# Ledger of designs, part 88: designed miniproteins, single chains, continued (5)

Each design is a single chain, and the fold is of that chain. pLDDT is the mean over its residues in the fold that is shown.

## One batch from the design tools (miniprotein)

Design m19254
Fold by ESMFold2-Fast:
Structure m19254 (fold): chain A 70 residues (1-70)
Amino acid sequence: DDEEKAEKEYKKLKEVLSQLSKKYQPTGDKTINDAENGKKVVSPETFRKGLERGTKSAEKVLAAEQEKEA
């Protein structure tokens, strides 16, 4: 039951993590941004928390853009 759902969710998240870490890795000067970026590919837990924040911000921006066009 819950184990099956948790396992499925974990595998999905792991795959997304791998893809995103590879594709959306910030390229640039760490001296200008965060040096911690070197540890992006670590735990899905940390990524999930960060992703949630980014998603909320992006959703807000998207909603505002749609409102302007509507």
Scores: mean pLDDT 58

Design m19255
Fold by ESMFold2-Fast:
Structure m19255 (fold): chain A 51 residues (1-51)
Amino acid sequence: AEKQIEELDEEHKKRMKEVMEEMKGKSPVEAMTRTLELTGEWVDRVIAIRK
C-alpha cells in the first residue's frame, strides 16, 4: 500500500540522518557500508509491500 511505503520512506530518512551523524566520528568506508545496508533493507521492504 502507498501509505506503508511512505512510512518506510520517512523511517529510512531518519536512519540516514543517524548514519550521517556517525560519519563524523567513523571512517568513510564504514559509513558507506552502513548506508548501503540500510538502503538495501528499505528497498526489500518496499518490494515486499508492492508485491
Scores: mean pLDDT 73

Design m19256
Fold by ESMFold2-Fast:
Structure m19256 (fold): chain A 84 residues (1-84)
Amino acid sequence: SKEEALRRAEGLIGALKGIAERLREAAEAYKGTEIAKLYEEVAKLLEEAAKKAEKLIKEDGSAEAYEEAAKLAEKAIKEANEKL
């Protein structure tokens, strides 16, 4: 359903934001290291994906846009895991 698709997309966007915040905190703890740089790059990737997914939800509002937002978030999580 459209409502179920929206809940899934919002949940995944929340996960992207949570992971990005934790990576930003870890980057500060390891400041000046290659791992900190990697954490900052991955956090930025997740933040940009969350922003794009939120835009799809806000501007389109269709079930198709909600499903696309969820897929975008899932792809970002996969890319983050491949980089870490």
Scores: mean pLDDT 87

Design m19257
Fold by ESMFold2-Fast:
Structure m19257 (fold): chain A 57 residues (1-57)
Amino acid sequence: MEQLRLDVEYHGWTPEELRRMARVAELTAQDVEAGKLSPEGGEAARRYAEFLRELAE
């Protein structure tokens, strides 16, 4: 998690870009809920979306 935070900061992502990335990760998690992806993929996508939302705040 700390490594992902450093990578995001290193790229100079704006809060708007972080929010867009969080939205994409949320959509991926929804695809898992619909049974299109493995449960592990959805859990990872959900955690990533939460992480990006926290960074955007």
Scores: mean pLDDT 65

Design m19258
Fold by ESMFold2-Fast:
Structure m19258 (fold): chain A 63 residues (1-63)
Amino acid sequence: DEAEVRRLLAEAREAVDAGDFARAGELMRQVEELLKGLDPETRERFLRELRELEAHGVRLATA
């Protein structure tokens, strides 16, 4: 559900900020799977957040 997606995204963000990219990737994968069960509008909103987090993680990993 939406609350579960928000919780996993928050945990993934914390993992990225901690430099735990393996955990972040696993959490992001779980988010993508849950998004498949959501309505298109909600899915699109969370996909944008997920992509922003992925870009942030790439910047931290490559800096």
Scores: mean pLDDT 80

Design m19259
Fold by ESMFold2-Fast:
Structure m19259 (fold): chain A 93 residues (1-93)
Amino acid sequence: MPTFEQLKELVRDIAEAADADGRVSKETVIEIIKKYFGDSISDMKIKAVIDKVDKAGDGTLTPDEVVEAIKLLFPELSDEELEELLEILRAAL
């Protein structure tokens, strides 16, 4: 199970990679997730989840879509923890 500290570092790394509109490329998000969890989560699962949350199909993710991906990868997280990650991600943009 990931620590909440690891998840906070992950969302900050994603925020650092965001463009002027607060969007991050799908490839960059996949690489950052693999950096933290590549040994425990398969590339196939990460890609499938990221493709599922890309609702616009434009190859970029919003902060809300990033947190939705984290929820799908780590369903044991509470809604309160997910909201905290979203606030951190938005504040770091």
Scores: mean pLDDT 79

Design m19260
Fold by ESMFold2-Fast:
Structure m19260 (fold): chain A 53 residues (1-53)
Amino acid sequence: HMKIELKAGEVKEIEFPEDGEYLITSAGVTRKVKLKKGKITLYAPEDTVIEEL
């Protein structure tokens, strides 16, 4: 179970091992997104939590 937390204003480079579906919660809103295997740079305008589905 993968969980990634970003603070407001944070930029983080993350490597995802496999294609998968994730829940992204930011500013009280939760979205389901598909992320591909590989290195992704993430920017969080608000405190953000990304959880593997």
Scores: mean pLDDT 80

Design m19261
Fold by ESMFold2-Fast:
Structure m19261 (fold): chain A 74 residues (1-74)
Amino acid sequence: LEEIIKEIKRLVEEGKIEEALKLLEEAKKKYPNDPRPYLAFAEALRKVGYEELAEKILEEAKKLFPDNKEVQEA
């Protein structure tokens, strides 16, 4: 999981948003109960100025993880 999160952040930082989205989809399949890939992707997107996409990803995470305080506060 940590390697996937690190790679997502790197891809976003390099502007490879489509590749980062594909890797997030793979992370969703391998770790369906873990919100960290969503949170890491949204944070990286905000850092590079893709605020609208970051909000969309966080909205998806909030729907999937309603009982997770970290996700709900993001």
Scores: mean pLDDT 79

Design m19262
Fold by ESMFold2-Fast:
Structure m19262 (fold): chain A 61 residues (1-61)
Amino acid sequence: MTDDEILEKLIEGFRKLNAPEEAIRALEEHNDVGVAFYILTENLTPEEARKRLEEARRRSE
C-alpha cells in the first residue's frame, strides 16, 4: 500500500467520523497526519494542533 493510498483511506475515515473540515484539509493540502489527528481526537484548532505537534517533536530531541 502506497503512502497516497494510506492518505486516501485516512481522509475517508475522517469524513465518516464527521471530522472538522480543518482536519480533512490538513490531510489533503498539507499531508499533515499529526495535525489532523489532534484536530479530530482533541477538538483543537489547526494552530493548537500544530503547536502540540511541535512540542512533541522538541521533547523527542
Scores: mean pLDDT 73

Design m19263
Fold by ESMFold2-Fast:
Structure m19263 (fold): chain A 60 residues (1-60)
Amino acid sequence: SMAAERERRVRFAVALARAETRRVHNGAIDPAELRRIARTVAEGLGLSEEDVERAVELAL
C-alpha cells in the first residue's frame, strides 16, 4: 500500500503538471519546460526527492 500510495502521488503530480502546461501554454511547450514544471509541481506537493525525479521522468 505504501508503494501504491507513492505511485498515486507521483501520477497525480504528473497529471497536475500536464494540466498546468495546457492552461498556461495551451499545450505547446518544450519538453525541457514540461520537465521543469513537473519538478516544481512535485516539490510543491511535498514529494520526496526520489518521487520528484520519478514524476519528472514520467511526465516525459
Scores: mean pLDDT 77

Design m19264
Fold by ESMFold2-Fast:
Structure m19264 (fold): chain A 71 residues (1-71)
Amino acid sequence: NKGKAEVYIEQGKTLIEQGREAEKRGRLKAAKASFERAIKMYEEALKLDPTNKEAQKNLEEAKKRLAELEA
């Protein structure tokens, strides 16, 4: 269902914004948690719509941001 996939993509975007805001405030644990949740939202979107280019790109970017925080 494309509509449900879009809801997950929007939730993922909101979580990325929350993670970036937490990172700006030095809340690294909160930032990591937000990026991990965003990854889960994009994975759910791709399960519903596997060819969704936006979800694929956003998932890769979220994973990269999480890895950079964990280094």
Scores: mean pLDDT 85

Design m19265
Fold by ESMFold2-Fast:
Structure m19265 (fold): chain A 71 residues (1-71)
Amino acid sequence: LSEEVKREIDAAAIGMKTALEVLKDEELSGREVARVIGRGMAVGIENADKSETEIRKAAEEEVRKYLEELK
């Protein structure tokens, strides 16, 4: 894998972990959890050139917006 792709994978992992932390107290189906994780990972990749703190913030914002849509 290229260094660029490795960085994107690391960012995706940060996004996934952030999504799971936000979902910690939520009663969601496995399918809904998978969608939230996917969004967190995608936002992570989009921000792979940024700091971990910025990636985490972007992923948290995306996950919060998605949860609002589920209401």
Scores: mean pLDDT 80

Design m19266
Fold by ESMFold2-Fast:
Structure m19266 (fold): chain A 57 residues (1-57)
Amino acid sequence: IEEELREKSLKLAKESKDVEEGVRKVTELVSEAKDQLSPEQQKRLANEMANLAVEIQ
């Protein structure tokens, strides 16, 4: 589940023309799965999201 979200997030980021659009789409995807994730998993995904934003730049 967490790994699947990472894979989808990376795909959305790569498909985006702009980094801003990529971050938006990835944030929405993670937000929808938030209710099914533990607090620890939520923190881990949030940290990976921040790293993706920096890497895409």
Scores: mean pLDDT 66

Design m19267
Fold by ESMFold2-Fast:
Structure m19267 (fold): chain A 66 residues (1-66)
Amino acid sequence: MAKKVEEELEKKFSYREAHAAGGAVSKAEKLPKEKKPEAVRKDLREKGIPEEVIEEAVKLLEELLK
């Protein structure tokens, strides 16, 4: 899951932003499905990642959780 989010974001954003998103998804892995999107948003905001990147990462995560 984390790797797929990172790879997809690398197509549109910098490696640093994509890698940060992958790391946030990985950290949230053991959380309940409903808590994962908000945990990823908070982690990425703490890292200073732009909101556009955060929104795309969360969208990809939600698609992968179906």
Scores: mean pLDDT 81

Design m19268
Fold by ESMFold2-Fast:
Structure m19268 (fold): chain A 74 residues (1-74)
Amino acid sequence: SRRDFLARMVRVAVRTAVEKASSDEEAIQLARQAFDNLVASLLKAGLITEADLPFLERVFRETLSELLGREVPA
């Protein structure tokens, strides 16, 4: 489904950023940067709209929290 595809893209971007990081703080910064770049690209390509942002942000936070073993603020 469209949501499964979008969720997978977010999870891949977050996982890749975390794998490159040497600390939790760096992981959060790199993951946020990767997510923001992905969102900008998807909006420019017309694959998402502003209505999709709350869903993508939730997937981002949940994925990052799971990988770091702690809650990431909304």
Scores: mean pLDDT 85

Design m19269
Fold by ESMFold2-Fast:
Structure m19269 (fold): chain A 61 residues (1-61)
Amino acid sequence: AAEIAEEIDRLARAGKGREAAELARRVAQTDPEKAREALDAAQKAGHSGAAASLGEALRWL
């Protein structure tokens, strides 16, 4: 969960917003609970890019 949040945030910070959004969407569709845990981890760690991508992906499930 935390590792996924870190990877999504890393992609967003590198300017790879499309890859960040696609990874978040894939995780949310494959394992929604893991995506929710990753969102919580991102919010607590201050990973704004990951939190935004995961929150959006989960909102439309």
Scores: mean pLDDT 82

Design m19270
Fold by ESMFold2-Fast:
Structure m19270 (fold): chain A 57 residues (1-57)
Amino acid sequence: DEMERAIREAEERGRRGLELVTELLGMKSVKEAVEWINSMPTPEDAALAIRERIAER
């Protein structure tokens, strides 16, 4: 099914994106990065925190 394939491909792209973000944030695992992002009260706060952490390098 093309729809099932598209979903799987989107999940793979998302996983690769999370791995890259995890590396840029200097975190040990994707799980740690996701938990840290989800600890933010809003998506806007999460975006700001991500930018600030990357800039600290």
Scores: mean pLDDT 73

Design m19271
Fold by ESMFold2-Fast:
Structure m19271 (fold): chain A 90 residues (1-90)
Amino acid sequence: RVEELVKRAEEAIERLKSDDPQVIIEATREVMRVIDELERLGHFEEARKLAEKAIDAATEASKHPNFDVQIAAAVGLIAAAVSLVALENR
């Protein structure tokens, strides 16, 4: 179900706000997997919205006072931005 995939990604996007760099990296991987899966199913609009939401969450996380969290968030931001560009060329 598309709703189940979107829910999984939204839960992972919420975890991007974690204080744990490892949790942020794991959440980023999960969001990217869901976006890829939605693309394979032809749900490009849902995939784009999730990528945009991930960019917003990672941007907020990049303002965290802990440097390791900032770096993990920056990795997530780059991954989400790359996914958005890939969707545009679909």
Scores: mean pLDDT 81

Design m19272
Fold by ESMFold2-Fast:
Structure m19272 (fold): chain A 66 residues (1-66)
Amino acid sequence: GDMEEAEKIVEEAEKEALRLAIQGKYEEAARVLFEAADKVKELGHEELAEKLRKSAEGLLQMGKRM
C-alpha cells in the first residue's frame, strides 16, 4: 500500500472525528475512525489501523464517562 495515501486517510478521519466529538457525537466519531482503520488495513498498514482503532475505542469510552 501507499503510506502517503494512508496518512491522508488518517488525517481526514481524525479531523472529521474531532468535529463530531465536539458536538457530543462520540459514537459517530468512533465509527469514522473504525472505517478509516479498515481502509488503512486494506492498504497494508496494520500499525496505522491499530492506532485508529485505539482512538475510536477512546472516543466510545469518552462518551460513556461524560
Scores: mean pLDDT 82

Design m19273
Fold by ESMFold2-Fast:
Structure m19273 (fold): chain A 60 residues (1-60)
Amino acid sequence: MKEEIVKKLQELGFSKEKAERIADILLENPDASPEEIAERAGVTKEGAELAKKIYDELKK
């Protein structure tokens, strides 16, 4: 699961380091808000919203 999240986020233009940080946050707390993800991972709020959409899609 983590590798799939990281790969999808890298396709959206995130660096490997940012993608891994976002994946770790979402795997630790799937209910994390886009605001929390943006602050913890150092990405934009829009980027965090896209990351949550990708995570939710991979959960099906």
Scores: mean pLDDT 80

Design m19274
Fold by ESMFold2-Fast:
Structure m19274 (fold): chain A 65 residues (1-65)
Amino acid sequence: SEAEKLAEEAGRLAGEAYRKAPDNPEARKLAMEAGRLAVYALASGDLETAKEALRLGKEALKVAG
C-alpha cells in the first residue's frame, strides 16, 4: 500500500540519519520519532501517520548532514 511504501522509506531515512550522526541529539530524536511513527503506520495502514513519519525521517537526515 501507499502507507507501507512511505513508512518503509521513513524507516530507511531514520536509520541513515542515526548512522550518519549517532551523537547528534536532535538528529537522533527526529530519527527515533520517525521510526516510531513508521512502525505504527505499518501496523495500522494509516496514510497520514506514514506521511508524518516520512516528513520526520527527511528532517532527521537534513539535521544529520
Scores: mean pLDDT 87

Design m19275
Fold by ESMFold2-Fast:
Structure m19275 (fold): chain A 71 residues (1-71)
Amino acid sequence: SSKQLSEEEVKLLEEVGRAIREGDIERAKELLKKAVELGVLTEEQAEEIIRAMEEGDYERAERVLARAVTS
């Protein structure tokens, strides 16, 4: 079942998505670290997103983020 996210968590995930679309890997790493600390994402999910970005596969990075939030 999908967990209801707080407004702060939603905004954090929106900023992660923006960093992915802009190719800002360093910003994405900072935001993903915060998301893992808040328990919104696992460390493994954050690592998959960063790996996809480093490979230039931003569509995959966005799909991993979306899947992680709904799992």
Scores: mean pLDDT 79

Design m19276
Fold by ESMFold2-Fast:
Structure m19276 (fold): chain A 69 residues (1-69)
Amino acid sequence: KKEDLLKEAENHIALAEGYRQSAERARELAKQGDPVLAGVYEGEARSAEDNAAYHEKKAQELIDEANKL
């Protein structure tokens, strides 16, 4: 049902936002922290961004499916 798909999309959007916030924090730590740890924080930021992109794509797929109903 359209409402169920939109609720699932909303959950994926919330998860993506959480991952985006995590990525921003990791990038700030990379700028302000120990140069030795900068690579670790950049890696954490990229991983979080990849997870955010995955959930954003899932949300869009669900919204597109709901719009066909």
Scores: mean pLDDT 84

Design m19277
Fold by ESMFold2-Fast:
Structure m19277 (fold): chain A 68 residues (1-68)
Amino acid sequence: MDAARQAAASLLAQAEENIANVKAGENVEENLRRMRFLARAGRASPDPAVRAAGEEIEKKLREVEKEL
């Protein structure tokens, strides 16, 4: 596994933790802000795998925000 695939996996794992916290009602605004940062950072990457992770995080963020 190269660094880009590890970075993509790490971004997705962090987003899943943030989603779990939002669904539990824990520090909702902070976790949403972290998800927005991860999505933006991922999508700004020149690496396709990291960009795909950022796009997936943005999709998950929209789904979570619809339930608030």
Scores: mean pLDDT 82

Design m19278
Fold by ESMFold2-Fast:
Structure m19278 (fold): chain A 73 residues (1-73)
Amino acid sequence: SAEARRRGEEHIREGAKAIHEGDLEKGEEHVRKAAELLGEDHPEVLAARAYLAYAQGDLERARELAARAEAAA
């Protein structure tokens, strides 16, 4: 639904903000809620998971998820 899409996009924005501020647990929670609303393979969810992985120091996972996000867009 349009409501689920808007709420999912809001969770992506709040998740990215939390990750940028160093609150990785809050970031992960928001990305997880976005995945429930948008789907786990949604390009914005994959991009947010890539950002989270990068912030956690998992560069291989970040690169893989970023490539999948670009392919899904």
Scores: mean pLDDT 89

Design m19279
Fold by ESMFold2-Fast:
Structure m19279 (fold): chain A 63 residues (1-63)
Amino acid sequence: MAEEYAKKAEEALEKGDIDKAIFYTSLVITEGNKELAKKLIEKLREAGADPSTIKALESMVEN
């Protein structure tokens, strides 16, 4: 499941839909794929996602 959510997050980023990308990244974290989640978080940071949102996602990965 994590790989499918990651694909949807990547597609959302390509379209500039940051909110959708954040949503699917959170699902990748929930599935427990920390490596994939960290890659998506870095892409979100590069795309200009809110720093508070990035910090929240990083906290979810570390816990």
Scores: mean pLDDT 83

Design m19280
Fold by ESMFold2-Fast:
Structure m19280 (fold): chain A 74 residues (1-74)
Amino acid sequence: MSEEIRELIEKAEEYEKKGDYKKAAELYRKAAELMREWARELLAAGLITPEQADSIFEEAERLEKKAEELEKKA
């Protein structure tokens, strides 16, 4: 899951650089969704603290904000 999230972000950055803002936004949103799911799973399993989960949720929120800004350009 962590590897998939990183690959999605890298692909999103690639599309953003190419000016394909719609595709970049889709990938950033998907990465954010998977990141939140991943954090919830780790938290439920006791593998991370609530504070660590909050940090991951904040990163996911940044990706969603990025997607929203790119959608305005698309």
Scores: mean pLDDT 83

Design m19281
Fold by ESMFold2-Fast:
Structure m19281 (fold): chain A 76 residues (1-76)
Amino acid sequence: AEENIEKAREAFEKGDYDKAAVYASQAILEDPDNAEAYLLLGEIFEKRGDLHGARVAYERAADKDPRAQELLEKLK
């Protein structure tokens, strides 16, 4: 999970949002309780202009990480 999160962040920084989404999704498959992976997936969706996808990802992260609530407020 951690390795896939690092790869997702690296791809995100390079502007490769499709690859970043793949790695973030792999991290979620390995650890479905990983709030960090959902937070990163939400940021990827925001960069791609998918505000609905971003909201869904942040809502999933909010169960484990209070930072997600602040990110959800920014989408309103």
Scores: mean pLDDT 79

Design m19282
Fold by ESMFold2-Fast:
Order: structure tokens, then sequence, then C-alpha cells
Structure m19282 (fold): chain A 92 residues (1-92)
């Protein structure tokens, strides 16, 4: 699954397609929210050559997703999710 996404990101980089970079960053961010492994998230961002702007755009989408999920489920998102998103923003 991740290998396929990395392949698409490499092709998108060659063709200048921002959507695939944001999708890759989204995957890395959601994995970090689930596992808390900040070093792994950082390594993946660096390995794929993602820019600060690409990761920030994906962080904005993840925050919007959780806001939507919070409203749909009528339940507050755990504080740990917010804290992990802030931690990633500091790394960039």
Amino acid sequence: KEEILEKFVKKAKEKGNKGWYELAAFSIITDYINNGDLEKAKERIEKLGLTKEQVEAALDFVEAFYRGLEKALKTDIPEEVRKRLEELRKLI
C-alpha cells in the first residue's frame, strides 16, 4: 500500500502534481496520529522530499477531517490528536 503511494508521489514530483504529495503527507500524518512515532513520521517526510507547504496543506486537511468527524459523530476529538498535530507542525 505505502510502496504504491510512494511510487505515485515520485511520478507527481516529476510532473508537478501537488495532489499526490498532499495524499502522501495525509497518510504520514494519520499514521502518526495512530502510532505516536514522531521520528518515523519525520523520516517519511524527508524520504519523500515533502515541502513544509505540502505537509502544512495536509495538516489543514486532517484538521478539517477531524472537525467534520467531530460534528458528524457529536463527540469531541481526543486532545491527544490535537497535540500530535501541533507536534508535527513544530517539526516543519
Scores: mean pLDDT 75

Design m19283
Fold by ESMFold2-Fast:
Structure m19283 (fold): chain A 58 residues (1-58)
Amino acid sequence: MRQQALEGMYQAGKILAQQGFSEEQVARAARHAARSAGMEDLADEMVAAALEGWRQAK
């Protein structure tokens, strides 16, 4: 589901921030995840969710 994908990306962004990954690395990872899952239509939203999680964890 769209909502579950966005929530998952938000949590992944928080974890990657805690591990010291940069904003650029998190954005690329989220975009790759969207393509791999066949959710290319949601790629920008998934990137935004991951970056929101990354920012909240700092």
Scores: mean pLDDT 80

Design m19284
Fold by ESMFold2-Fast:
Structure m19284 (fold): chain A 97 residues (1-97)
Amino acid sequence: SALEKSREKIIEHMRNVLKLPEELIEKIRELLDKALELRKEGKREEAIELLETEGTELSKEYAKDPEPGYRNAAIEFDILVSMARMERAIEKLEAKR
């Protein structure tokens, strides 16, 4: 599906461009997989809430890490939160059409 392709592109970017540690890529993958599962069940708001809550917590955890790879992961978690918020805004606009 388009969502599964988008997930793989995000993971490939984190691995190949940002060169994040594999342990952090795995945490991001698990978060995205849980969100996709909720979305497939029609629980779109729960998927967005999961990304906002877990992404924010992971971002805060790694933002102060002395290891550059962990700080880069914090930025990526912030981006995931921003994407989730944008998706909520788009869904609200589409619901009015």
Scores: mean pLDDT 71

Design m19285
Fold by ESMFold2-Fast:
Structure m19285 (fold): chain A 55 residues (1-55)
Amino acid sequence: GKATDEDVERGGRSIAENYGVPEEEARRALREAVERHPEWSGSQAGAAGLVLLGL
């Protein structure tokens, strides 16, 4: 299904914890991915967010 605001919040926290980036930066990258592609799942947005963070 489509990524939700909850997916962005949880995904941002998970990326921050696992990759050592600030949670706010991780959430911004995920939000940007979702805004570009609202049809993407949380996992797809998460993968794109990692790319946007240079990870």
Scores: mean pLDDT 78

Design m19286
Fold by ESMFold2-Fast:
Structure m19286 (fold): chain A 65 residues (1-65)
Amino acid sequence: SDAEKAALLAEAQQRVVAIGREKGLSRAEIVALVNELIELHDKLVAAGASLEEIRAALEAFLKAV
């Protein structure tokens, strides 16, 4: 559902901010990562990706941060 996809994005955004702060990244670097995450999510939603495909892609993004 759209609500479940939005919830996945919100959780992933919080996790990116937490990881960025732990790594000592600047605010600008954290904002750039959040924008990349949002762009990835929006592209997948526009492509008709399933909830599981979106989850897998967001988890892969988080591992690369």
Scores: mean pLDDT 87

Design m19287
Fold by ESMFold2-Fast:
Structure m19287 (fold): chain A 116 residues (1-116)
Amino acid sequence: SAEELKQRIIDGLRAIRDGLRDLVAKAESLGQPELAERLNRLIAEVDKLIAEIEKSTDPVEALKKAIEFLQRIRDELERLKAESTDPELQADLTSLINVVDALIEELKRELERLKA
């Protein structure tokens, strides 16, 4: 159903938010306040998108917005990974990028199903 799909998008975004929160804690432990600030801005953007999807009445619009947003998050995480010199932080960023990529592919399959 449209409501089940909306909940799946929200659950996926919350999982990404939790991963970002763990990265904030890691950045703070490494004495990298600018990285923690950038990650906190991404968390705020995830929270904003969750609120927008909760209000959405169009499942196709919600999917398109979520996919576009996740692609932007992925690109920012790849930039943060490239800028990092810490191997554990690079591994944690890679793990989160894989979670984001998996959600993008899941949501793209749902979008194709709704267009058929």
Scores: mean pLDDT 89

Design m19288
Fold by ESMFold2-Fast:
Structure m19288 (fold): chain A 67 residues (1-67)
Amino acid sequence: KFDEAVKRILVDTLVEAGVPREEAEKAANAILSLPDEKRTQVMSEILRAAAAGDRERVRAIVKELLA
């Protein structure tokens, strides 16, 4: 099952970090498709990097997810 609020937060966070919206949506969907433990780990890494203003790290995580 999808969580619409979580997806919106992820997409907006990624877009703010410089990720194009279409790629941000793909990355958010990829994260939400992961097993719970991996999903929590990846989300925590993205949110930490975004909160620190580390745009390069956020983009690197997205690139790895979409590879």
Scores: mean pLDDT 79

Design m19289
Fold by ESMFold2-Fast:
Structure m19289 (fold): chain A 94 residues (1-94)
Amino acid sequence: KLLEEAKTAKVYLDVAAGDGSRALEIAKILKKKGGKVIATDHDFEELGYIEKLKKRAEELGITDVLTAVKVDWLTGEGNEEALELYRKALEELE
């Protein structure tokens, strides 16, 4: 049923995720519900957090749930990529 499908699929956009610890925790929960997490932060590449977050996602088997994108909210760099990922995740809910 459509309503039952909607209950199990959740999409979460984390703005200013920092090291991604919260996004990772939410992704573990949402994996059980067939959901997705898009984590964004402008410091991701500068501090290596993207690489660390991707590695942790691989170790936990949640690369299908958690996506990390660098977004510079001041310049808008990466904003389109993050929004496209969010829209695609919502489309999967129909």
Scores: mean pLDDT 67

Design m19290
Fold by ESMFold2-Fast:
Structure m19290 (fold): chain A 80 residues (1-80)
Amino acid sequence: MSENDIEAEALLSLGLMYMELGKKAEEKGDLETAKELYEKAIELFERAIELAEDPELRREAEEALREAKEKLEEVKKKLE
């Protein structure tokens, strides 16, 4: 694993942590907080994709990014 892959894995893990916090905020009805947390997760996953040299790690980050974007759109719909 390269230094870039180590950093990408750390960013992926942090993004997943923000996803869990976003889900918790959604469960509490804190939709604005959930939105902000999912937006943060998106930024972290995008950075992980940029750094990832390992194709499997890159795919995991891309899948996580897709889920985060779907969650963000659902929260945006609930806010309106």
Scores: mean pLDDT 88

Design m19291
Fold by ESMFold2-Fast:
Structure m19291 (fold): chain A 69 residues (1-69)
Amino acid sequence: MRPKPTVSPLDPRRVEILRLLAEGKSQREIAEELGISQATVSHHIRLLMKTLGLESEEELREWEKLRRS
C-alpha cells in the first residue's frame, strides 16, 4: 500500500461522484457520466466511506445532500 495522500475534503472526482449519487444515479450511470469505469466509481465510494467514517452509500448520499442543501 502506498502512503496517505491529502485525504479530506474531497478531490474533484469524488465530489462529482457524490453529487451524482445524491441525484439518485447508480454507480453505472455515474461511470458513464464521468467517462470512467464502474470499478473506479466503486473504488472512490469505498475510499469516501473510509475517509468520512460512513457505513453505507446511503449515508454518503445523505451527507452530500446536507452539504449541498
Scores: mean pLDDT 72

Design m19292
Fold by ESMFold2-Fast:
Structure m19292 (fold): chain A 87 residues (1-87)
Amino acid sequence: SVLDVLEEGLKRLEEALKNNASKEEIFKILEETKERIREVETDEVLATMIEHEIDLVKEEMESLSAKEAAELAIKTMKGLIDYVRKR
């Protein structure tokens, strides 16, 4: 489900933060999460909205350190999970 994909993405981002992962690794996690949303979500409107939110985070992260990028990505992923659960 889309929730399972977002939860997996969140776990990967939290692990990346703990392991001082590179910004490239954080961007890869976000891109792979976005691709998996396309594979599992049949509601194109919901899929497009989630993809757009991830793309906005990726854009903002370009000016951030790897740690700040991971923290922003985690915050956004938590927000997306909360949104999907309330829908």
Scores: mean pLDDT 84

